# Designed miniproteins, single chains, continued (4), part 95

Each design is a single chain, and the fold is of that chain. pLDDT is the mean over its residues in the fold that is shown.

## One batch from the design tools (miniprotein)

Design m15290
Fold by ESMFold2-Fast:
Structure m15290 (fold): chain A 60 residues (1-60)
Amino acid sequence: DQLIQTMQNTINGVRQVMDRMRERMRSSSPEDRQRLDRTIRDMQQWIDDSQQRVRQLQQQ
């Protein structure tokens, strides 16, 4: 239960970071945009994996 809550809070935090990175991309060089885009995609994958883990923990 605490683990699920912590994971949900962390997922929300990562989403906020991703939103800030997307805003930064609007004023970034093409090279920085590519790096930020890759980082955002990695973060999205982590969110997806973490959400699956939360669902598994809820089914225990």
Scores: mean pLDDT 82

Design m15291
Fold by ESMFold2-Fast:
Structure m15291 (fold): chain A 80 residues (1-80)
Amino acid sequence: SELEKLKKKLEELKEEKAKLQADIAAIEYRTNVLKLRDAISALYLSDTPESKAWKQAVQDKLAAIEAEIAELEKKIKELE
């Protein structure tokens, strides 16, 4: 049914979100470890244009996935 297809897509998006959140957490952990070991390396990674652009791209992707999840949850409720 259409409802079953939407529920499957929602499950897949939630899994993708969880994987992306895990990747973000792993990178934040690495950055925090570097701050404790080497303040210069931590500053370089935190404040470079490349680091900022990458962080923004990841946050934009997360926001897009969350928006898709919200839209699918609304559509599922309307079909139930």
Scores: mean pLDDT 77

Design m15292
Fold by ESMFold2-Fast:
Structure m15292 (fold): chain A 98 residues (1-98)
Amino acid sequence: SLREELLRLIDKLPDKELAAQLKADLDAAEELVKKAKEYEKQGKERKAASLRTAAALLLIGGVVDLELWVKRNKLPEEVRELVERIQELLRELAKEIA
């Protein structure tokens, strides 16, 4: 799954604090999607859409955090490629959620 691949790649990041934050954001996004699905079952489509948007924005926040981390640090090519792949998967997951 996209989530399993994301978690595997995030674990390879040398900055363990950044990795922990990205994992926390993934967990928070998943909880928002679960709540959105509950509202969808209740016919509360507007509330559900707002939660899906909030979840997608958390994932896009992760993309931005990674971009800023790369800009602030002189990283080996291997780490930059890892970041680009994580960003791609975060964007794909955000698109699926929204």
Scores: mean pLDDT 90

Design m15293
Fold by ESMFold2-Fast:
Structure m15293 (fold): chain A 79 residues (1-79)
Amino acid sequence: KMSPIVEAVKEILEKLKKKHPKKKSFTVEEVLEAVEEYAKENPELSEEEINAIKGLLLSLADENGIISVEKFEKALEIL
């Protein structure tokens, strides 16, 4: 079974790809918006789990607050 955090990260990436099909990178703001939408659709998630997801995804951002699709996919491979 995938952990709730791994499942969330995977589904958040798919949400971002659906909203921005031609983008190869996302801003921290776009990613946090997708996390909030995922949390709304998954009310069983605790605030601690939501904060863990946010922290993990923010750790993938560069100095300009940009997260590439490649970094997201690599994170999913090592989780």
Scores: mean pLDDT 80

Design m15294
Fold by ESMFold2-Fast:
Structure m15294 (fold): chain A 80 residues (1-80)
Amino acid sequence: SEKQKELLEKAKEALDKIMETDDPFEITRARNELLVFASKYSKEEANRIAQIFSDALNVYKYESKEKAKEYALEQLEKWA
């Protein structure tokens, strides 16, 4: 749907911002702004995005920023 495409683009924007900053507060802010936006569509969509981002941050911690970004983008595109 058009709303799902808009949500996907917002998620990609937030992901780029998160992956380009090393400031935990900016990461939290970008994530929270996205989740507030997603909650306007549904609680289920907001929860899905939250899970994808949590999983991506774990990939970043144990692997690399590039692998985390690739993982998150693949999950978001499969969902859309």
Scores: mean pLDDT 75

Design m15295
Fold by ESMFold2-Fast:
Structure m15295 (fold): chain A 57 residues (1-57)
Amino acid sequence: ALPEYESSVERDGDKYRGVVRADGEVESEALFDTEEEARAGAERWREESRRRMEELA
């Protein structure tokens, strides 16, 4: 079965941290200037991670 990929956004001071987790473990994270950018970034990483794992199967 494929890992469960989850995206989230957390506030970090005056910036926003986009996070992607695989089965509860942090796989990717980065800081963004806006909440919208952090959400879009995390969503993109989540989709890319899922597609990569599907291709490897």
Scores: mean pLDDT 77

Design m15296
Fold by ESMFold2-Fast:
Structure m15296 (fold): chain A 57 residues (1-57)
Amino acid sequence: SEAKRKEIVKKGEEIGRETSDPGKAHLQAIEAAESMGGDVGEKIEAGTAAVLAALRK
């Protein structure tokens, strides 16, 4: 659902803000998305959001 997708992407952004390593942020975001029942597209979006958030420090 749209609500679930937004929650998963938001979690990815939060993870990215908490770490300076974009590779670690990417992996942690994918793990979190998987735990939330995310599909492949939602995992990609969460991972991308985490990397971008980590790089914006």
Scores: mean pLDDT 81

Design m15297
Fold by ESMFold2-Fast:
Structure m15297 (fold): chain A 92 residues (1-92)
Amino acid sequence: GFEKKESEPVILEVKDGEEVKVIDGGKGNILYNLEIKMKNLDSGEEELLGKKNNVSHLIITKKLKEGKYEFSSSSEIPKGSPSPQIKAEIIK
């Protein structure tokens, strides 16, 4: 069976046209259903960045408008598995 896990959110301040790289995933060969969401904290708008089933990791790169953004993962993981971790960084 699966259980739902939400990550601790990661917040970035983005300048206009900067790209962000968001990685969600776990260690080893554990397969998850991973979903990465982005929330613009200035507008309150939420966007699904990516979703993929039966993967160990999910990597999304996106060019963004200037603003403060929250990145989070909502994942379905096998019960008793270690939780995946989300990371986000600005790339240039």
Scores: mean pLDDT 84

Design m15298
Fold by ESMFold2-Fast:
Structure m15298 (fold): chain A 83 residues (1-83)
Amino acid sequence: MREENIEWIMETSGLEPEEAERVLDLMLLVVALEAARREGVEFPLSTSPEELREAAEEEIRRRGRERFLEEVNRLMREEEEAE
């Protein structure tokens, strides 16, 4: 759940709830961009942050937001277990 992810970020990093939500959204965009790259989508060095965000949002829409929340959850658990 989104709330569970926010709580984990707050607990591990000491961030405020608002900051934790921003971090979660950023992580979601990052995993979406990585998924696009794995499917062969190339981003030129000239790609702006706005264009990258648009590409990430398109990937999220295409594959579903819940899919990427699962990826974020997995990464967060791996980081926690690594200690």
Scores: mean pLDDT 69

Design m15299
Fold by ESMFold2-Fast:
Structure m15299 (fold): chain A 81 residues (1-81)
Amino acid sequence: SLHDNLRLQADWLRWLLEAQPDNRAAVLRALEELIQGLNKLGAPQELIDQLREIRDRLAAGELSAAEAVERTLALLEEYLA
């Protein structure tokens, strides 16, 4: 389900934050995969747009890997509530 996929992605991002908090490349890949998966599943456009903004800011160096993960997790947790 969409909820099960989001929970798995949230768990993976929490692991990245704990184990590899400075790994920008891994977080960028995880965000790109999350965005692609959610888009294919027909997730709300607002959620996809917010995740794209986080990805783009991380890619531009405006967010650290940790900040990008924290913002993504907050967004996913709000959606899963």
Scores: mean pLDDT 84

Design m15300
Fold by ESMFold2-Fast:
Structure m15300 (fold): chain A 72 residues (1-72)
Amino acid sequence: KVAELIEKATGEAIKKAIEKGDMEAVKKVHELGTQAAQKYEQGNEKEALLLAAKAAETGGDEETAKKLRELA
């Protein structure tokens, strides 16, 4: 499910940001992940996937970000 994909991507991005000690990135990823979940709830799957991709990229996971953008 798209919702599970968004949750997983956001969670991995937060985990990577924490491992790097980058609390600003952690906050940004959390904000983007929350926005992605809200867009999905509103039925805007494309925007949700693009926001999740930005979260992944912010957390340092460019490969996941690329895959999410291709799904959008």
Scores: mean pLDDT 81

Design m15301
Fold by ESMFold2-Fast:
Structure m15301 (fold): chain A 88 residues (1-88)
Amino acid sequence: KKKEEIEKLREEFLELAKKGDEIAKRLNKPSLSEEELKELKKEVEELKEKALELLKKAKELGDEELVKALERYIGQLDLTLEKLKSLE
């Protein structure tokens, strides 16, 4: 059953990665309103919370590859949050 749990976590991670890419594309828009920036910040914070939850589960399951991928993803989200704060 551990294999099924790992597969589920990897699927959830792929969904988070897709959402992260969509946010990155939206940030490349030449004019963002203050409302759009606040919305993006909330979305990134929510993705980070979900990524941290998946990281905990990945560590519990011993999926080292997924742990490394999630740590990199969380780092990417932190950079995105810093960029959003600088655009406020």
Scores: mean pLDDT 82

Design m15302
Fold by ESMFold2-Fast:
Structure m15302 (fold): chain A 73 residues (1-73)
Amino acid sequence: SRREELKRRAQDFVSRALRGLGRTELADRVPELDVQEVLDVGSEAGMEALKRGDWITVTLAQNGVLLASLALG
């Protein structure tokens, strides 16, 4: 169904994002990965982005919560 396709695309996105952050082990565990594990990585990346003034990355990290919930829920 359309919802199943969207969920799969969200899972693919989360997996690629984790690989981009150097978290290949976590990326390989999608979709069995717990939402909290993705939030922990996002929080770390968001904090580092905040320290360097990268507000775009901070905003993306916050919005990643919705994507992680869709992908892994």
Scores: mean pLDDT 70

Design m15303
Fold by ESMFold2-Fast:
Structure m15303 (fold): chain A 69 residues (1-69)
Amino acid sequence: SEADVAAAIKALEQDLAELKKLYPDSKQLPALEAAVKATIDALKSGDEAAFKAALGAALEAAKALVAEA
């Protein structure tokens, strides 16, 4: 439902905000922000293939951010 999509978007935005607060100077933040935006765009468009690809990229960027910061 649209409510479920909205809840998922809010959760992604909150998780991104938390990572930005914990690691504000991380060089991985631009890549993570881009991947999260792509994931949100895919959720809004209903493109399941794009969603899976973008979510995978966001996970890898988040792992890199935690490992480097």
Scores: mean pLDDT 81

Design m15304
Fold by ESMFold2-Fast:
Structure m15304 (fold): chain A 68 residues (1-68)
Amino acid sequence: NAYERAKKAFEDIAKKTKNPEELKKEMVRLARGLKAAGYDPETILKAAREVAEKYGLKDFIEEIEKAL
């Protein structure tokens, strides 16, 4: 499932990156990479939003959405 793969990728970044500015850049970079790999933007955004909510990163969603 593309959604589960995208979600795991965002979650792995959120667990490993402690600096908020670096984390935002890494999540935006991942979103662009997944889009380039043929993932549906809607699926990417849904996965990113769920991870952002879980980790208190809701402010990152606008930047990720702009990247898609």
Scores: mean pLDDT 82

Design m15305
Fold by ESMFold2-Fast:
Structure m15305 (fold): chain A 95 residues (1-95)
Amino acid sequence: SKVAQSSVFAHMKALAHRMLAEARVIASHFPDDPNVQKLLEQAEAAYERFLATGDFRDLIELEVSLGLLRIYASVNNIKVPEEEIEALEEELRAE
């Protein structure tokens, strides 16, 4: 139904806000790493396209970029604080 489609899209938007917030927190630990900053730029571009078009492929690209950023955090033993992710997610939702 149209209501169910709107509900699914709202949940996917919430997921996109959360994923970009996490990507930004991870990238903030590597400000001088060009590979990390490129992954953040790719995540931000995918996020903006997803918000504009609702295309699931852009959401998948955001998830892939975040997955690679998570590998950087894991390899460097960086703990990503849930509180920082939640704060940035709220800022993204306000825009």
Scores: mean pLDDT 85

Design m15306
Fold by ESMFold2-Fast:
Structure m15306 (fold): chain A 76 residues (1-76)
Amino acid sequence: VTREDLEQVVKEFGDFAKYLVDTLSPEEAIELLEEITEKALKYLDIAGEESGDFEAVEEARKKVEELAAEAKKKAA
C-alpha cells in the first residue's frame, strides 16, 4: 500500500460522504456516514500494518475524520 493509495481512500470517502448528504435524509446520512467512517479507519489501520508508514496513515485518518465532521455539519 502506497501513500497514493491512502490519498485515494480519503478522496473516495469524501466523495461518498458528500453523496450520502446530498441524497439521503439527514438522519440516514449521519447513520451511514458513521458506519463508513468506522470502515475507512479500519482499512487505514490494516494498510498501515502492511506498509509500515504509520505517519501517512495518521494523516489519512485525520482527513477522514475532518471530512466526516464536515459532512455531518452539512446534513444538519
Scores: mean pLDDT 80

Design m15307
Fold by ESMFold2-Fast:
Structure m15307 (fold): chain A 63 residues (1-63)
Amino acid sequence: SDLERMKENLMRKYGLSREEVDEIVALLREGRYDEALALLLEKIGPENLATARVMVRELARAL
């Protein structure tokens, strides 16, 4: 699925663990978008805000 491909991309390219990716997805399923974005930024770096926003949006759409 698109969701699984995106989860794999986060792990492979940005070095997130499976547990970290699953937590971001869980936050998005709960509608906790700001917390999901904050957690993603903590892992990929604050300089990547624009990328993180796109990734959170696309993950939410794939749910």
Scores: mean pLDDT 86

Design m15308
Fold by ESMFold2-Fast:
Structure m15308 (fold): chain A 60 residues (1-60)
Amino acid sequence: LDSLLEQLTPEEREAVRKAIAAKDADGVAEIVRRFLESHGYSKEEVDAIAADVRARVAAA
């Protein structure tokens, strides 16, 4: 997750920070999903990573 956050643009990092502060797990997962799709990840990989991120944010 930390490595993914480092690769995000400053605007995307700010959006993730705000979503985490709001405990919006779906919002964080959507930002990560869009990032991965734009970088050529497969749908299967994107869905798996987004689900993991959503679960981690929801648990925090």
Scores: mean pLDDT 73

Design m15309
Fold by ESMFold2-Fast:
Structure m15309 (fold): chain A 75 residues (1-75)
Amino acid sequence: MVQVVFAAKPGASPEKIRQAGEIVTRVALELEERLKRSPPSEWPALQRQATAEVRERLREAGLEDVVEVEIDVYH
């Protein structure tokens, strides 16, 4: 199971928040697909990769200061 904590930073525009949410959602969905095909021993590495990927995608889009994101993997 994947859980995403997503919080908008003060002063962020609704349009930028929406864009950031789309990026986060896509990364979370990709992570869920990988977790379904992977043994639990690989999940910590996949979680770290997903966290790095979401941060990089947000940076490339100029949205790294718009939201705070944490991705957690359970069971």
Scores: mean pLDDT 81

Design m15310
Fold by ESMFold2-Fast:
Structure m15310 (fold): chain A 70 residues (1-70)
Amino acid sequence: MLEKVREIVEEVLGRPVGDDDSLRELLNDLEAQLLVRELIGEFQIKIPLSELRKLRNVRELTEYIKEKLE
């Protein structure tokens, strides 16, 4: 799961990211919207943009997705 989430974030940004890198600092508004769209498509879950903006890094994003899949 973590590797897949990281791959999606890296695809949106066009560069490598660490699990603990700040998503708020890395993602502009357009990239955040694209990331939400990609995650909804991949995992078939609803992720409000407001919730994505509360998540600090790829690790926290992965835990959020796992919780939604339960």
Scores: mean pLDDT 79

Design m15311
Fold by ESMFold2-Fast:
Structure m15311 (fold): chain A 65 residues (1-65)
Amino acid sequence: DIRDYIVPTLSGPDLSAEEREALLHAADAAEAVRLLERIRGRSTDPKFVAVIDEAIARLRAELVA
């Protein structure tokens, strides 16, 4: 379930309410990855970037299954 991979990012300090909503309603792993890559690009918190990178890796694994 891709939501299990997204949940750790939802408590991120750099995440807006609109971004949380978009992640929760992502249609598939590809959409979730695109949203997380956008958030990563503007995030300056290295701990949050690490959480995003972990989520992207898990979601990308789902895309090849």
Scores: mean pLDDT 78

Design m15312
Fold by ESMFold2-Fast:
Formats: sequence, structure tokens, C-alpha cells
Structure m15312 (fold): chain A 95 residues (1-95)
Amino acid sequence: SEDEDIELAKRIGDSLARMLPDDPRVQQLRDRLNNATTPEEAVEGLRGLRDTLLDLANQYLKQGKVGMARQLLGRADFIDRIIRGLEAEIQRRRS
């Protein structure tokens, strides 16, 4: 359901906010995602989180923090897969 898609996205945002409590971009995106009322808004919030994790991973790689960068890249890949699944469900409901 649309409510289940939105709730899944909010749970992902909460998980990332706990993992990166001091990152203002992640906290802002989580707060925005908690205000999502449509699956499309949920997908946009997840895209923002994915892009933020990719940016952070690149910053950690430049610092030689390969383990943290790998963790963030893995999480970004997971979120990208969720985005693709949600976009497919949105298209199915519109059809």
C-alpha cells in the first residue's frame, strides 16, 4: 500500500539518522521524510539520502577511512534498490 511504502521510507530515514547523528544533511532529510504524505515524496527523500551517503563515502575515501566509506556505499546501494522497487509500485498503481 502507499502507507506501507511511506512508512518503509521513514524507517530507513530513522535508521540513517541514528547511524549518522552528527550529520546535518542526513538529519534534515530524515525530518523532511517524516513529513512525507505521498510515495513520490518518500522516493525524493530516499534519493536525497542516497546522494548524501555517496557524497559522505567520497569524503571518507579522501580521508583514508575505507571501512566507513564501504559501509556508506553499501547502504546507498541498498537505498537505491528500495527506490527502484518503490518507483515500480508507483507506476503499477498509476496503470
Scores: mean pLDDT 87

Design m15313
Fold by ESMFold2-Fast:
Structure m15313 (fold): chain A 96 residues (1-96)
Amino acid sequence: MEEVDKIIEEIAEKIKDKVDLPEEEKLLVVREATLEALERAIPLLEKAGADPELIDQLRTLLEALRNVDPALLAALVEAGRLDPAVADSLLRAAEL
C-alpha cells in the first residue's frame, strides 16, 4: 500500500502543476495520469493480495482506457463497476 500511495502522490503533483490549463488539456492529463497509475498500481495491488475481482475490474478499466472502447465503458457503467461521470470524462479525454 505504501508503494501505491507514492504513485498517487507523484501523479497528484503532476496534476497540481496543470490546474491552470484549459479544460480539454486537463482531461488529457487526467487520462494519462490514470493510465500510468493503473499500470503501476495493478501489479502492486495483486502482490499485496487484493481481491481478484477488484484486480479484474481494474484490468478491464485499463484495457477500456487504452482502446477507447465506448461500448465497453458503457457496459461497465451499466454493471455498476464504473461511475458514469468518470466514464464521460474518460471518453471526452480520449477524443482529444
Scores: mean pLDDT 64

Design m15314
Fold by ESMFold2-Fast:
Structure m15314 (fold): chain A 100 residues (1-100)
Amino acid sequence: QTLEQLLSPFSNNDKTSLQKLAELLKNKNIGGDFLEQLQTITNNDEVAEKLESGILSVLPEKDKEKLEKISSVKDKVGYGLILLAEQEDGYQKFLQALQT
């Protein structure tokens, strides 16, 4: 499936932010722009809840244990996205997370 197809369930504003985040992950450009898109995405409760299960499904066990210490869905998803950004296959795992 294409990124466009994976983003079809989201609103146009959320699609724009998720697409920008995906492009930053693909290019390994982890900086201010990445953090701004991450904050925008996690501030939407519906988007954060949809991403939580997907992110947990693609992270290794050691990183899941780090997320289990976080009670807030928003903070859990935000930290999970940062952990994905640090991985060589972070972009592919993000696409996989969107499929759940």
Scores: mean pLDDT 79

Design m15315
Fold by ESMFold2-Fast:
Structure m15315 (fold): chain A 68 residues (1-68)
Amino acid sequence: SVDKKIREYLKKAGLSDEEIDRFLSMPPEEQLKWLDEWIEWQKKQGAPQSVIDALEKAKKLVEKKIKS
């Protein structure tokens, strides 16, 4: 499922299973807004590119889920 792939990318970005479960319980539009805000915050904090890439891949999957 798309949610399983989103979970894999969010785990790579350092999120806990509890945080990911909370994220996936949100409506897809709220998931997208949260990821946009979190990516911007992570960039400002100088997060590793691997973290940013994982979050952006999760975001693309959420966008596909909204447009399905």
Scores: mean pLDDT 86

Design m15316
Fold by ESMFold2-Fast:
Structure m15316 (fold): chain A 86 residues (1-86)
Amino acid sequence: MKKERLEFLKKEAELELKINPNNVDSLVYLAAIYEMLGEKEKANEYRKKALELSDDPEAVEKRYQRYLDWLKENPEAAPPPVKLEE
């Protein structure tokens, strides 16, 4: 995905987290975006926070991988739907 697109998606996810700082889906999505940007420390920070807030770590890891796969496969696409599984 183009860096400009990743930066846009990052800003949108950060805005959501400012409103809902414990939103697990937004934390997972932001972690995936940071991983794609090469910001591994920030990616790990957000991923860890999502895991700490979730009662289902397998679902969090699965969601994270789906966001990574979507970001890799759709480099110039529109933003993903609000929930990838709904």
Scores: mean pLDDT 74

Design m15317
Fold by ESMFold2-Fast:
Structure m15317 (fold): chain A 83 residues (1-83)
Amino acid sequence: GREEAERALRLAEEADREARKAGNLGAEMGAGVAMVAAGVAYTLSERAPEAAERVARIAEKSAEGAKRAAREGLDDREAMRRG
């Protein structure tokens, strides 16, 4: 419950940082969704730990997707620089 929510929040914060560095709209949107979902999971962790775990999984998936999109965006920029 709480541990899963705290982990999801940490992953969402990491995804937000990576998305900002990449400047990729898809990564930024994914990180935003992850941050909101992680916050909800954290709030629910005291009252409904099972629901918090489910929302935390959604946040983690969104954060992972955002991190992947951010990495792909950076790789695309590197390819464009090289020609």
Scores: mean pLDDT 76

Design m15318
Fold by ESMFold2-Fast:
Structure m15318 (fold): chain A 82 residues (1-82)
Amino acid sequence: SAAAEADAAAEEALAIAKKNLNEEALKKFEEALEKTRAAAIAGDREAALAAAEEAGKVMQENLDDDSANEFSNALLAVVGTA
């Protein structure tokens, strides 16, 4: 189901974030990730993409470009559920 696919992608992205982000950045990331997941499940691709870009920006500020790109692919998988 779309919800199960979004949940799996979100859990994978969150696991990477927990290893690399401090508490404040992790909270911002979790909020953006939940917006992405909720929008994707609702079929709102514009909102899902905007929230995924917000989450990706938090990771970009804390990772190198290669790691940020790899992580962005996981976020786009959540958006693709929409």
Scores: mean pLDDT 72

Design m15319
Fold by ESMFold2-Fast:
Structure m15319 (fold): chain A 87 residues (1-87)
Amino acid sequence: MSVTPVDNEEVVKKGDELYESIDDLYEMYKKMLEYLKKEDEEVYKLVVERAEAEVEQAKANPELLTPEQKEQLKVVEKVLEEVKKEE
């Protein structure tokens, strides 16, 4: 099939759709990071560093997070842990 890679706008749309389910969010975020690692290792490293900093900041200020944001944070943290184990 002649399916081309999606642009950034389509990736954002899929992100919003996958926020309907924690399991879908986990799979999408993992695939996004795996894609970046293959296509642009420099961007991948920046995204991982930024995500780690945001996770650390969120853990320092948990009262600023909604319950839904706390669940999303757990998914992001889990994906980061799995990705770092492959290094």
Scores: mean pLDDT 69

Design m15320
Fold by ESMFold2-Fast:
Structure m15320 (fold): chain A 58 residues (1-58)
Amino acid sequence: MGVPASPEVTEEIVKQLREEVGEAAAEAMRRLSETVTDEELEKAKKVTIITHNSPRPA
């Protein structure tokens, strides 16, 4: 049984995603923070940023 993400970690990640990716990604991450752990949320942040910054094949 996981512990939900801390408010401090959540706000940090939401702020970073809003600046790097956009408001929609930040809101999605905030919603996820209510059901996932700090570690899960940090991984989701990294994947989102990497995907946004990586070129996609056609």
Scores: mean pLDDT 74

Design m15321
Fold by ESMFold2-Fast:
Structure m15321 (fold): chain A 75 residues (1-75)
Amino acid sequence: SDEVTKFVAVGLLEAAADFEIALAKEYEAKGDLEKAAQRYREAAAIYEQLYELTGDEKYKKLAEEYRAKADELLA
């Protein structure tokens, strides 16, 4: 039962991260780098939650990538 709840939570968090990334790319395309960076940081935070929940290194790498991307946009 807890495994089913965890599986559903993972799916919802992955969908949320995908949404934030899609929105970040739209802001980038419009030149709104501050809003794009905020959305990439939100995606990174979601991937950090996914890493904590699953222990899957792919989420740790994704969190690092999107945080770095947000920092690059504001440099």
Scores: mean pLDDT 89

Design m15322
Fold by ESMFold2-Fast:
Structure m15322 (fold): chain A 86 residues (1-86)
Amino acid sequence: MEEERRRQLIEQVLADIERLVEAIRNKDRDAIRALVEQRLQRQQDIAGLPDSVVQQSLASVEKNFTDENLAKLQKKLEELLEKHRK
């Protein structure tokens, strides 16, 4: 049971990653923040994480958003998308 919901959440996460890669390529920091927040909310739903942990993670990610870190993140996310999209 719940397998359909798990697959739906995974598909939504992959779609969010794809949008995040596009936002990074465009250097749109507002879009990046919005997409990261959406992704963290989905992880909270899956793992039952406390809101404080999600908010702390979001603040940490934004603080570390340098051009170098964004380039590294883009590469890792593109590799992840290729592997999971098949």
Scores: mean pLDDT 66

Design m15323
Fold by ESMFold2-Fast:
Structure m15323 (fold): chain A 82 residues (1-82)
Amino acid sequence: MMKVAVLGAGKIGIEKAKELLEEGVEEILLVDISEEALKEAKEEIGEDRVKTLVGDIRDPEVLKKIRDEWKPDKVIGAAPLT
């Protein structure tokens, strides 16, 4: 079973999540510091396979918690580089 964490729930994160769902990924975790951004992203995608986690993607401890507790097979960065 393939689980993927997507770091950032903005437009890029939403697009990546949709691509992964089309590729047949079984579960996706969207991570963002903004609870509102996560809520909007989940509503826009509209899929039960997408889960959300509020956390600062710049914090290495948040990344460690995701790996240890949720145990994704892959982690994808989707935050703007600007």
Scores: mean pLDDT 79

Design m15324
Fold by ESMFold2-Fast:
Structure m15324 (fold): chain A 94 residues (1-94)
Amino acid sequence: MMPSSRTTIRTEDGKEVVAETVEEAAREIAKQVREGKKVTVSGGISPAQLAVALAKLVGEEEAAEILKRVTFEEITNLSEEQKALEQKQLEQLK
């Protein structure tokens, strides 16, 4: 069992927000980036999952701009299999 459904969102100005779902993380990231802030994301969310959630929330064009201002920290529980799944999801977004 992986104890990591939580995503931590940290802004350039030191504000920190914890999101329990991918949708909450996408909403908070979109809000912070719209305020002109760079965002660092750590925890259970993958770049592909965030990209899909952002595209559904704000549209693909704005989602792409938001993602340029997002930095992802390494997920500590990533296995070879999880890395392959993330790569497959990223290929679907190309």
Scores: mean pLDDT 70

Design m15325
Fold by ESMFold2-Fast:
Parts: C-alpha cells; structure tokens; sequence
Structure m15325 (fold): chain A 66 residues (1-66)
C-alpha cells in the first residue's frame, strides 16, 4: 500500500466505526493491518501514518496497542 492508500484505509475504518457498521474489535483488526503495511513506508511517512492510527484509537476510546 502507498501512504495515501493507508491514510484512506484509516479514515474509512474510523468512519465505518463512527457510523456503527463495525465493532471496536473489527476497528482494531483493521488498524493493526494498516500499521503492518505502514512498516513498508519510508520512516518520515511512517510517523504520519502512526499518528493517524493513534488518533483513530483515541477517537474510538480504545487502548493503543503496545
């Protein structure tokens, strides 16, 4: 995935969760998947993606993964 695709996936998962279409567990699974894909990006792009993932967890009231 590109940086743009990963950021789009995070936004999509967050929107689906806010709309009540997915559970907290499904949101966590989706965010863990995109975090693994982010590991393939340059370090400067990884920081932006990781921040977006953290913001999604925080908005959902979920515990950040270690």
Amino acid sequence: MTREQILGAIEGARAAYEAGHITPEQLRVALNYVRREASKLPPEEQAEVLRAIEDAYRAAGLELPG
Scores: mean pLDDT 80

